Designed miniproteins, single chains, continued (4). Designs and how they scored, part 43

Each design is a single chain, and the fold is of that chain. pLDDT is the mean over its residues in the fold that is shown.

## One batch from the design tools (miniprotein)

Design m13471
Fold by ESMFold2-Fast:
Structure m13471 (fold): chain A 75 residues (1-75)
Amino acid sequence: SIEELAEKAIAEIPDPALQDAFRRAYETYLKLLKEGKPKEEAFIEAHRVALSHPDLTEAEADRVTRLVADIFNEA
């Protein structure tokens, strides 16, 4: 399931700040898809959420957002 893929991905992230950012981006992406928004809009909003995390660099936010999108593309 998508939830099991997300939990597994979080477990593989060693940094607590990256784990927190991943969870927030994942929840945002999932919410928007459930509301019927296109994947492009879900990606943009999830990326915005990751970028807003105070402990992440721009590159880390980009990486987190891509990992979230990859999970939804594999499900």
Scores: mean pLDDT 84

Design m13472
Fold by ESMFold2-Fast:
Structure m13472 (fold): chain A 85 residues (1-85)
Amino acid sequence: SAVIQRVAVKYGGLPEDVTEEEVFEFSAIVRELREALIKAGREDQISAAVKALADAFAAGRREGGVEAGLAAARQLLDEIKASLE
């Protein structure tokens, strides 16, 4: 999503070493989050959860670069999905 890509740029600026695949992976994480929340009947939580994912990505990226940011976002997604069971 172009919106997700703009959010990623806004939170840290995408450095020249960020690959298009890494941006695509972040977009896939957000898409998986949206699908999980829709299936759980929690569409009202999508906006807050996407913001939390973006914040986790930005925080992880500050610590260990884009790879760490993606790992932090994936970890939060897994925690959210576990909370829906």
Scores: mean pLDDT 72

Design m13473
Fold by ESMFold2-Fast:
Structure m13473 (fold): chain A 113 residues (1-113)
Amino acid sequence: SRRAELLEKMKAMLAQGGVELSDEELEEALEEFKKKAREFAKEHKGDKEFQELVKKALEEIEKALEEGVITKEEALEGLEAQLYAEAAHWIYTGKEEDLRNAAILLELIEHLK
């Protein structure tokens, strides 16, 4: 499955950083990351800088879709892959910037569904 492929890629990224998690620990960490990213998005909907980042990213994706550079399915797959990459980085670093990046990705995914 695509989820299994994305989790395997996360596991490989974490291993390069010296982090080894069980599949269960990895799934729990991913869900906690998504939860925190959703809360970040909710709390920052009134934040001008956050709104500008989401708007610019959305405009870029919508332009690529309109011009036929990518399909909607390819856009969603790319955003999901990036979300898993941000999760792996956050598990390793704990940095708030990874939550902000994920919050933007989740807003974009929600818009395109």
Scores: mean pLDDT 86

Design m13474
Fold by ESMFold2-Fast:
Structure m13474 (fold): chain A 80 residues (1-80)
Amino acid sequence: SLPDPVEAKVLLLLAEGAFLYRQGDPEGAVETYMRAADLAEKAGNKDLAIQAYEAAINVARESGLTEKAEEAEKRLKDIK
C-alpha cells in the first residue's frame, strides 16, 4: 500500500526540525516542528501532532523561546 502523503510530509518536517536543531538553529527547528504539528492536526493525525508539538516545546524551552513554547503548549492542550 502507498504511504499517506500527508503523513510522509509530516515525518519529513520532523526530520528537518531535528536537523536544524543539530545545526544550531533552534528558532528554525521550532518553526519547522510547529509546521509539522499544524499539518498533522489538520490531517486528523493526533499522535503525530502531539509528537511535533512536544518536540517544539522541548526545543523552545531549552533555547529560551518562551513565547513559542507557550504557543505550542496551548495548541497541545487543545488536542489532548
Scores: mean pLDDT 86

Design m13475
Fold by ESMFold2-Fast:
Structure m13475 (fold): chain A 74 residues (1-74)
Amino acid sequence: MREEVLEEAERVFRGAKIAVEAAEGLELSGSEMARLIGLGMGGTAADLREEAARSEGELARALEEAARRLEAAE
């Protein structure tokens, strides 16, 4: 029980870290950064690519980079 919770927490934290690193050097608004981090924490690489396809500019680039890094971390 607690071990499964820890594994899920580690997965969520890893996703958040990947999202923040994917945004490095990009000019995102606070709302865009929050969206990217939220998708990184709870989403799959496929979810991030779908959101990237609906987004523009730096947010779309950050979402696609985060998706690539999430796949590489699997």
Scores: mean pLDDT 80

Design m13476
Fold by ESMFold2-Fast:
Structure m13476 (fold): chain A 61 residues (1-61)
Amino acid sequence: DEKLKRREALVEKAKPLLSEKEAEFLRLAAVDGLSLNEAARRAGLTAAQVMETLKKVAALQ
């Protein structure tokens, strides 16, 4: 799946900008297809940390 490969590439590209928990959140949401709420719960992120993670990822495009 080309879309899955692109999402995996995004996670690898974002890793240097993210904490371990932020990287796990991104992987769960983007690669595993979990909802943002479930991915945040699994990774142990607060709502503020989720927003900062998404902001960092958006800057990469």
Scores: mean pLDDT 79

Design m13477
Fold by ESMFold2-Fast:
Structure m13477 (fold): chain A 98 residues (1-98)
Amino acid sequence: TLENSLSHLSEATRMTILGALGSTSAYGQNMLGEFYFSHENYESAAKWYQKAIDLDPNYSDSWANLGVVLDKMGDTDRSRQYYQRALSIDPSNELARR
């Protein structure tokens, strides 16, 4: 995969290449959000999850993931709204069931 091809580079370089090449799919943008979230960069994670839902408003996982990020950033009211949105799209979404 492209990510495997970048394994020999520094974290900063890999992040720059992933951001520059990007993804036009909601799935790819959600993956970029997960990458930033794993590095505790919650602001960047939120931006990429937001881009994913802007591209595909029915992508339940991105709504739930954005909810998790907002809760970690202290925005519990918006977090709750986003969990409700995720559940309205996919009632079986376990990330949104709190």
Scores: mean pLDDT 75

Design m13478
Fold by ESMFold2-Fast:
Structure m13478 (fold): chain A 87 residues (1-87)
Amino acid sequence: MSPLEKEIFKLLEELKELAKKLPSEKLRQYVLDMIEGIEKAIKEKNYDLALKQVEALKWVVEKLLPPEMAKEMNKILEEIEKLIKEM
């Protein structure tokens, strides 16, 4: 695994930990499923799909999550996006 992939997986784990704090079980599961989709795309080296899934999750986070959680998760998602673009 490349150093960039290791950093991306570390950031995805940070996103999962934040998602687990969501009060709605349905929303929590939805966000976790989206994070797992990104992880799968990276493992399959489908970086175009991974970028599209990151953008989709950024939209979900902005529209559906509490503002403080959205800010924290979007910061991590922007870092993931940057790292994927370097691959």
Scores: mean pLDDT 85

Design m13479
Fold by ESMFold2-Fast:
Structure m13479 (fold): chain A 84 residues (1-84)
Amino acid sequence: MKEEIRKLSLAVIGQVLRLIGAALEGDTEAMKRDVDGAIETIKRLKELGYEEEADANAKILLRTVEEVGSPEVVEYAKKKLEEL
């Protein structure tokens, strides 16, 4: 169980790093795909009962998107997070 949390949290970190890379390239479509991947991982943490870890990862994702993403990507991420 602890190992599952670690793997999922590392997956979100990897997705956030890819998102930053896509943002540097100006690739809105790639940024949206990385947001989708992070959301699926966060959803899995929440389903496993790890609300605190899910919330922490969701905040990291949103703040990263707000810092490096376009307004379109920020709105996309906010809508996806609201659907969790």
Scores: mean pLDDT 82

Design m13480
Fold by ESMFold2-Fast:
Structure m13480 (fold): chain A 71 residues (1-71)
Amino acid sequence: MLSREEILELLTQVPGVGRELAEALVDKFGTLEGIANASVKELTKIPGVGVKLAGQIIAFARKKLEELEKE
């Protein structure tokens, strides 16, 4: 449902996630649902992503999916 650009715009709202990292996340996981279902270990394989940031990215993606499912 969400376009690549819409997912990128959502991900860049996370502090510490710039456009380059958002593009890497979409390239690796494909969708916002894919990111929400990823493990911390999978996210930390991306350069610049530590355990704390990985957890924040997953939590953000899960929250946004829940908000979108209510519409």
Scores: mean pLDDT 81

Design m13481
Fold by ESMFold2-Fast:
Structure m13481 (fold): chain A 80 residues (1-80)
Amino acid sequence: NPELEKLKEEIRKGMEEFLEKGKEDPDKAIELLEYGLKNLDELLPGMLPDASEEQRKELKPIIEELFKEAIEELKKAKEK
């Protein structure tokens, strides 16, 4: 599904940008990502307003994985 692949790419780009900014305040970035994971079902319509409900369901596990990876990367950044 080309539309789904394009949405995945945009989500990955958005997460990379978030991580770059988040390294300046990793505690706040981690807090935001943990809140996002906990409330993802409520946030998905706002994050992907032009996506269908079916597309959001398919993208949810990918967004969850990216958020978890981002949290771990930010935690590693805090160690230094």
Scores: mean pLDDT 80

Design m13482
Fold by ESMFold2-Fast:
Structure m13482 (fold): chain A 97 residues (1-97)
Amino acid sequence: SDIVGLAVLDISKNIEKYGEEAGEKIRKKLEEAVEEVRATLPEGVAISVWGDRTVVMSGFASAEEARAAAERLFERVKEKSGELAKDATLLISVFEV
């Protein structure tokens, strides 16, 4: 069995407040944050982006590791996006396959 983490970035309020251009900017920062997080993941953990706001990570030894990786990803997105990401939220689901 494999531990999988799904991280979905909810930016609906950011788009409502700042427009579709803000959503596109946050999406670009998510792509950058994914590459930075990839470098910090344990050996055997894979990370990929599905669509505009969903990140899938597989191969964790524990649910706690998966959650920590998702939270680290979210903090990097917020750091890179600044005020544009103030109202963003992260939905985290962890499951065994």
Scores: mean pLDDT 79

Design m13483
Fold by ESMFold2-Fast:
Formats: C-alpha cells, sequence, structure tokens
Structure m13483 (fold): chain A 102 residues (1-102)
C-alpha cells in the first residue's frame, strides 16, 4: 500500500541520516539534503492516501528505490546523487497530491 511505502521511506531516510551524521565525509550540505528528504517524507505521511494519483504513487515508489540505493551505496557522491533524485521524486509526488486537494 502507499501508506506502507511512505512509512518505509521515513525509516530508510532516518537510517541514512544516522549514517550521514556518523560519517565525517558527509558535508553539512549533504546532511541538510538528507534532513530535507526526511522532512518531505514525514509531510507525505500526513497527506490522505486517496489524493495520490497513480503518477504521484509511482514517484513515491521511485523515491523508495532511490533511497534504498543510497543506503546501500559506499560512495559519497553516488549516495548524494540518489538522495537528490529521491528528494526530487518526493517533492513531485507532494506537488501532485496537493494540487489534487485544490
Amino acid sequence: SLKETVKKIVEVAEKILEKARADPRFSPEDIALVERTLEVAKELEKIPEEVFSDLAQLYVKQALTLLEKALASTDPAERRFYIRQALYSLELAKQLALENLA
């Protein structure tokens, strides 16, 4: 379900944030990027499932896949790329869901 996917995104993002704070190779900008990703994921948890179009749901699923790749990555640049792409997908999902509420 979408709710289970969003909950898993929050869990994965929190794990990435813990790793980022423990890894001295993460810049303050990288940590801020992960924090923003977690913030958007938590905002998505508060939005009713029924307002997410099929396209918005695909962006949420894409974000989970990207965050799981970020969590598994050992290269800081590759991790940053996946986190940025995940954030972009979550922001698009949020925009589409909120537009459907209007």
Scores: mean pLDDT 85

Design m13484
Fold by ESMFold2-Fast:
Structure m13484 (fold): chain A 93 residues (1-93)
Amino acid sequence: MEEIKEFIEKHKEDIEAAKKFAETASPEALEATLEKLKEAFLNTKDLEIQKELALILVSLPESPLRDEVIEELLNDPRTSEELRKFLLELLKL
């Protein structure tokens, strides 16, 4: 919990930017953003970048599409156990 809270605080500006984008974006733009975040997450091998992408994803407004993307990432064999645990901890906040 402490490490996740510190990570959130470090990336607070990115979270705020993502929320502001979501408030002004069309449904189509939000869908495209969710798909791009999913692709970027699965195609990167950098754990820090994957954690940043996960934080941005979870910071977007709750929607069925966001939930589907999160579930796909949690079940993808390319997602490490560390990232899976990180995503689950973010969802508790």
Scores: mean pLDDT 76

Design m13485
Fold by ESMFold2-Fast:
Structure m13485 (fold): chain A 85 residues (1-85)
Amino acid sequence: MSLSREEIIAAGEEVLADPSASESTKRAAEILIEAARTSPSLEGIEAAFAVAAAGEIPAADVERALAVLKERGAPEAVIEAVKAA
């Protein structure tokens, strides 16, 4: 099934609700939620997240955000775009 904007936002909110998540991981989730809310397409969400995350978020925190997205069934294209950021 194709992942909806609402599912991407829910995945980001799940990271924000995790008390073990670092501040950088929560920042990655906030950027992802904002990208999902403002972008007109799934590809737009990928591009917006990649641009916003570049230089602001440690690689380890991006990896944790990717793990949550993968657990929630995000399309492989979204996962690959975030990895490339």
Scores: mean pLDDT 63

Design m13486
Fold by ESMFold2-Fast:
Structure m13486 (fold): chain A 81 residues (1-81)
Amino acid sequence: SLREEIEALTDAPEWVREELLKEVDALEKLKDLPEEIRKKIEELIRKAIEAARKGDVRAVVRYLAEVGVLILEFAVEKVFG
């Protein structure tokens, strides 16, 4: 699972693991996310995990920002659409 892969990131800074776990938690709580959006977020989280393994903290931030935008866009559509 994504959670297990994140917990295995022993060389990553604690804040990186914490932020990645928050995104997995958000995915698990958003039961009504469209499958297409869920798959995009999962792929971005996997890319962030790989960037974290390589020590590319800037790439981790960029992927997490993209995840946040997708979640926010869905939330706006659900509340205001």
Scores: mean pLDDT 83

Design m13487
Fold by ESMFold2-Fast:
Structure m13487 (fold): chain A 71 residues (1-71)
Amino acid sequence: SAEVREAQRQAFLDAKRTELENYRKELDKLNAEVKKDPSKIDMKKYREKVNTLRRKILQLENDLALEERRA
């Protein structure tokens, strides 16, 4: 039914928003660690992790924007 589909859509969007917020917090934490003491950071691993998180964030932002435009 339309009611069940709308409830499922909202639950899916809420889950994606939560995941996006968690990735943003993880990225902020990594940036804070580098800012605090760069000498303690493996810069190669840092860059790889930042790039992975940025890709995940961009994908989720695009997915959310597409679903919000369809609604």
Scores: mean pLDDT 84

Design m13488
Fold by ESMFold2-Fast:
Structure m13488 (fold): chain A 70 residues (1-70)
Amino acid sequence: LSKQQQEDIDKAMVLMGISVARLAAETLKKQGDTETAQKIEDLVAEAQKALDAGKIKEALALAKEALKTG
């Protein structure tokens, strides 16, 4: 793959991970587990900031950590 194609794939994986983590956090809030939900939301916010800054590898690692938390 070209460098551009790899970056596009990594970005898509980050966005998918963030979406799944956000759904997990919403479910936990409905169940009353607000503390775990807040931890996931904090990790999602950090992943989004890393992605916006072009730090794709950092964003991917943070998104994976959010998924492991939920």
Scores: mean pLDDT 83

Design m13489
Fold by ESMFold2-Fast:
Structure m13489 (fold): chain A 79 residues (1-79)
Amino acid sequence: MILKITAVTDTEADADATLEHLKAAADTLGLISVEKRGNEVVAYARLPENISPQDVARAVGHLISAMALSKRLTTEYLP
């Protein structure tokens, strides 16, 4: 299962800071890729197929903490 999280920031500088923070923490957060487009940052994390809903919530919480400069966050589960 892939978790996609999209962070929208007020400025491109905040998006750049978010991107660098996510890159620095990529191994810890299980990130497959991180992309930036203007003031938007998109991260993809691989989750185990047998992951519990509680562990999903924990992983999402860690990603949200890493994206603290965002004014809007959206999450999507990809098949």
Scores: mean pLDDT 76

Design m13490
Fold by ESMFold2-Fast:
Structure m13490 (fold): chain A 61 residues (1-61)
Amino acid sequence: MEVKISAVGTGPTAEEALAAARAKAEAEARDRGLQIVDVREGVLPPVGDTAVGEATLTARR
């Protein structure tokens, strides 16, 4: 069974925002006892001076 887990992160740079999003999504996958199969990242439109990123994981048991 495969599950998609998405998370949004913010930071002063796009790199930091993406890292925060990925860390959040990976923490959720670990909490649920899932193995990460695929990782997709994307930069979202910034909010003022704050960078926003999204990470979507494909995970399974």
Scores: mean pLDDT 83

Design m13491
Fold by ESMFold2-Fast:
Order: C-alpha cells, then structure tokens, then sequence
Structure m13491 (fold): chain A 108 residues (1-108)
C-alpha cells in the first residue's frame, strides 16, 4: 500500500520538475526520503503553500493549513483512536490509514 503512494509521489515530483517547479519537486522528494509519515505529508503541504504565499488570500490559506496541521497533531496525541476511526468511516485510502497508524506509533 505505502509503495503505491511513494510511486505516485515520485511521479508528482517528476511532473513538477517538467513544469519548472523545482522547489515543489524537492519538497515531494524530501517527503519520500523521510519515509512518508502523516506529519511529513502535512509539513510538505504547508511548505508548498508557503512558496506561493504572495497574496493576502494565499497567506490566509497558509495560516489555515498551519492551524489544521497543529490540530491534527493535537488529535493524534489526545484522541488517536477517534481520529483513526473517523478516517476509516470516511473511506480513507489504505495508505492514509497506514500513515495514521505509523504516526500514532511514533508518538507513543
């Protein structure tokens, strides 16, 4: 399951490079190199938004993403079973469920 996500991320990095988005490609490659944890995924997303935060709307989106990341990390510490159950009920992909379980294990 995780190998499929890594392969998709590798293709995303290649596509970003073809578009001249070298910084985005590097962030995706860093995510892959770090083992693809949920925390790393959220960090990559926030850093990608930061690269394009030139307008008030973009800065507001960045602030929301940072707040969402902090809330996710808080839930992983305070209610990891509830977070996992919600993700399963929402039909999250097996790869995402595996990432959540690994992140819970890292925080334990």
Amino acid sequence: AMERLREEMRRAAEEARRRGEEEIARLIEEFIANGGTLEDLMDMYVRMLALHSDTPVARQQLARAEAAREELLRRLREDPEGLLAEAEAAGAAPELLEMIRRQIARLA
Scores: mean pLDDT 74

Design m13492
Fold by ESMFold2-Fast:
Structure m13492 (fold): chain A 99 residues (1-99)
Amino acid sequence: MEKKKKEIFKKMIKEMEKILEEAGVSDSDIARFRLLLHAAGNEVLNAKSIEELKEAFKLMKAQVREFARELGLSEETIEQLLKVVEEAGKELLKLFEEE
């Protein structure tokens, strides 16, 4: 279970980093974003219920949106990042339902 959750999260982070690199975000800001995602990821990985998982993802989406706006990213790029978060959330919800 925990290994599958970590792999889903790792894939999400890699996909988001690629979007940021393609948008011209600096390596320093990508590193800051990675730190934010790992902090938010700990809340997601520590969720004990489907409701806690949904709340953790809602907070992570809000943090991603705020950080992306701080970097001056386009609404299109912000929507791409949020879609990656939402897809990872759906995969993690399936893991909670299978156990």
Scores: mean pLDDT 80

Design m13493
Fold by ESMFold2-Fast:
Structure m13493 (fold): chain A 71 residues (1-71)
Amino acid sequence: SDVELVNKAISYLRGLGANPNVSILEEPKDFINKAIVVLGEMFDIDAAKKQALLETENNLERLVLLGKALQ
């Protein structure tokens, strides 16, 4: 489900240093973008999936796509 994908993405972002007492949707945009690049390298996310993540403007949909990319 989308909820499970969002929770998986949030778990990985918190592992990269996101503040556990702050909503991930309220994290600085620069931090989220850098975290996507790092996760993309660590999990060998293909260029098309990485581009879709970076082009998505809705933060909730971006977390769903990130969760899918991380499998």
Scores: mean pLDDT 67

Design m13494
Fold by ESMFold2-Fast:
Structure m13494 (fold): chain A 74 residues (1-74)
Amino acid sequence: SELDELLAELDRLVAEAEAETDPARRQALMGEIERLSLRILALASRLQVPADEYARLAARMSAANRRVQEVVDA
């Protein structure tokens, strides 16, 4: 599904950002992760996924963005 494809891309970008040592490239990857997170949540909303599933997706997106932000801020 499109949602599964976007989630796979998110996992790839997070891994890439965590491995990135250049601050400028890491900042760019963080921006991509933020935009992709919003796309995933917007798609989940359009598909009318159950509230429980949406909450799990939102938590997953928040955790991913937090991890990458902590690396950028260090």
Scores: mean pLDDT 82

Design m13495
Fold by ESMFold2-Fast:
Structure m13495 (fold): chain A 69 residues (1-69)
Amino acid sequence: DSKVQELIKKGKELTEQAAKAIKEGNYKEAAKKMQEFTNIAIELQKLGYTELAKKMIKEANQAMAEAEA
């Protein structure tokens, strides 16, 4: 499903951008990117990909924790 693959790719890019923003001390930009990520996760859940959305959320939370450390 090309739509699901596009959502996965965009979610990963948003997580990477948010992690970079945290490392740069730009918490406003990080929050903005994570809000966009949340919208991607909601769309995946609406499409029935609940377990995939959970996995992406877990990976994003791990990346944020590592960036703050």
Scores: mean pLDDT 85

Design m13496
Fold by ESMFold2-Fast:
Structure m13496 (fold): chain A 75 residues (1-75)
Amino acid sequence: MSVNERFFLALAGGDVDLAMELLPDVDLSSVPRSVLEAVLANLREIAADFEARGRHDRAAKARELMAVLEARLAE
């Protein structure tokens, strides 16, 4: 499994801790914009769920991941 595949699988599972660990080795330039937009929408739901559960640290990590994807989409 590639680092990119592991990263997006971690995000799909809400594992923001693993996603943050993998982020430095992820090549976002090869990922289609439609995929980044879908993942960003899912991260917004994940961040909201973590906030609702009192998981403020994980919500913050989800928002940091969102910022990285938003920066890529703005290019």
Scores: mean pLDDT 83

Design m13497
Fold by ESMFold2-Fast:
Structure m13497 (fold): chain A 91 residues (1-91)
Amino acid sequence: IKKAEEYLKQGNYEKALEEAEKAKKAGDYINALRVQGRAYLKMGKYGEAAAIAVQLAEMGDLETAREFAEASLEKNPVAAKKALEVAEKQE
């Protein structure tokens, strides 16, 4: 996961997503989803970011899920509201 986070910090969002997928396949699901969500938000891919928020909420990371869903709300309100609803019901 460290390599994915390094690419994210460098602004190389495409490589950050590639390394996050590798981390996910290796079993580091939550940290990989966190990197993917941040990369999608930086790229303006709000639908994808909201989908990651749903996955994070289902895995118990409600704080990050809510953050990503709220960041997506103005640009993709349908997907963002769905993610917020999932996070709220997990509390």
Scores: mean pLDDT 78

Design m13498
Fold by ESMFold2-Fast:
Structure m13498 (fold): chain A 98 residues (1-98)
Amino acid sequence: IEEGQRAAEEEIERMVREIEEIAKKFPEKAEEYIEFVNEQAKKLIEEIRKSGGVADMVEALERFKREIEEFLKEDKEAIEAARRGAERAIQRLSEIAR
């Protein structure tokens, strides 16, 4: 569980950094995007730390992906970065659960 939690946190932090760099390309929306993504990532990390197992962590990551897609719907590049980050975290969790 601790190994899975750390792996998920690392991928989430990487994803947040990637979205922050994408947001910098759109200065008028950068602050709103960065604040939203950081707030959602903080919430997700807290849920992962409180999780009882890999299945709960995967469910939290899938919910996070859906919430990001809904908020960033007009920014295809940011949505794709969020999707890839969440999918990488889910894959690492699945590998650890094997």
Scores: mean pLDDT 72

Design m13499
Fold by ESMFold2-Fast:
Structure m13499 (fold): chain A 99 residues (1-99)
Amino acid sequence: AEAARRAAERRREEVAAALMAIARHMIAEGKSEEEIIARLAEVVGERVAELLVRAVLGDPEAGEEALEALRDFELDEALRREAEEARRALERRAEELKA
């Protein structure tokens, strides 16, 4: 039971991290909060999208609520690819800021 619970927690954290990476990349591109919420809402619905954006902007309570709402959510191949591209873009920006 413990191993299954930890696997479920890791899946929720992976989903949240992927969606938050997409949101952070959109923020870095200069997208408005409304545009980011609209994009994420296509995937997880408006309520969870608002929670994820608030979490990215520094609201830990919104982050906890988003993790609970994502309990039964699974990343498809298209979202996994989009999150990977977002992570690569964020990594490039981090390297540029290091110079």
Scores: mean pLDDT 79

Design m13500
Fold by ESMFold2-Fast:
Structure m13500 (fold): chain A 98 residues (1-98)
Amino acid sequence: EKKEKLLKLVDELIDVASELAERTTNLDHQIEAAVLIIQLAVAKNTLEKSDDPEVQEEAAKLILEAARRLAQISYEEGLTDVAKRAEEIAKEVEKLLE
């Protein structure tokens, strides 16, 4: 169940990062969003291949950090809708780490 929830959250966060990349014209923010998409894709692939609770915790921490960074960049861009989606995902990941 925790693994399935993390997989759903990482997919939702990749969508958030993709929307940020499409809507920003700031090159540095586009690069950061692209790097975060790669990191999230790696976390997803790792989660799909492992049922190890330690791996799930490491992936959850990576997803949480990515969500917080995406929210920050989105607020800097004035994309409050994207930022709030990233914050909601971060809160859901935090609950899975408790």
Scores: mean pLDDT 88

Design m13501
Fold by ESMFold2-Fast:
Structure m13501 (fold): chain A 73 residues (1-73)
Amino acid sequence: AVVVEGEGLGLAGARAVAAGIEEASGAPTEAHQLSPTRGRAVARDATEAGIETARRAAEGLRKQGNEASARVE
C-alpha cells in the first residue's frame, strides 16, 4: 500500500492526490479528511508509477511549507 498524509490537503486535496495515484497506477484509491486542514490518500495495490506519484505529491506539499509524507506499507 501507499499512503500520502499531510497538512494543507484537506478533503479536496486528499481527493486530488488520490485521483493522481489512481490515474498513474489504475488501482482504486481512498481519500479521507483527518481534520479541516489535514487529509490522507491511500492506494492498497499501487504500482511503482502510483508510488512515484505519491512521493511527488508529498514533496510538492513540503515545498509549499506543509508537513506531508508518502509512506509505502
Scores: mean pLDDT 83

Design m13502
Fold by ESMFold2-Fast:
Structure m13502 (fold): chain A 110 residues (1-110)
Amino acid sequence: SKDQKIKELSNQNNSLISQSGQYHKQGDYQQAAQLLQEAKKKQEEIVKLDPDNKVFQLNLDMTTALTYWAQGDKQKANKILEDTAERFEKEGDDILASLARMTLGILNSS
């Protein structure tokens, strides 16, 4: 089913993000960025399966921002999260906007 496919992709995505975090802690930023790029591809597939799901859209934007951050492009990462927060605020999705702003805060406090 579509839901089963989304669940499988989500599990793969979570594994890739976890592995990326381990490489980042070891100072292997190139490997961390590659794993985040793979996670982004899995999240893009999830969004294609359920394009109106705003949580999946947020997860894609967050993973994209983390990918740029890992590559050293902090300005691009910040802009993606700011644009995402503003979009959800305009849509009335205050919780999703808050999650994007929280992620932005965490990245800039490190």
Scores: mean pLDDT 88

Design m13503
Fold by ESMFold2-Fast:
Structure m13503 (fold): chain A 61 residues (1-61)
Amino acid sequence: MDKASLREVVEKVAKTFQCPVPLNLDDITNRTFRAWKAAGGSYASLEHLVQLVLKDYCAAQ
């Protein structure tokens, strides 16, 4: 998985995600990439992983 491909998924999911704070797509992409690596690179759905990262990101603000 390259980071550019992951960034495209992040941008696509972020467009449909409601968040009360401005989204830092670089930070979200980095967090998602780290989570994907921690899962051994075999996470079943990248879109679902991005949604989980976005939920945590928005809840922390």
Scores: mean pLDDT 73

Design m13504
Fold by ESMFold2-Fast:
Structure m13504 (fold): chain A 118 residues (1-118)
Amino acid sequence: DKVLEIFRKGMIELLRALGVTDPEVLELVEKAFEDPAATMEGIARLVEDPLARALLAQGVDAISRIKRAKTPEEILKIVEAFKEGVLALLEQAGVDPETLERVKAILDKMIEEIKKAL
């Protein structure tokens, strides 16, 4: 699925932009595309940073919803909601403006690529 592949790459870039470089945590993103439910347990076990945990949880939820979506419009609504949720979470966590701008650019590029894939 081209949409899920674009979303996977976007999530990895997002996590790296936030300083998450642990290979075990990045591997959880890969596993979320195979089994979203099992990945939630892995997140709780391996991810100690509350911000990274919350971001991964939102990503796993978005993957589950994309897999169940039946129309391009549903997929776009899901990824737009994911972007809003991520940005709200980062604002609440007090992430610096430069990092916020980088994350916003990554999410905007991901959504644009998904629109082209639909």
Scores: mean pLDDT 79

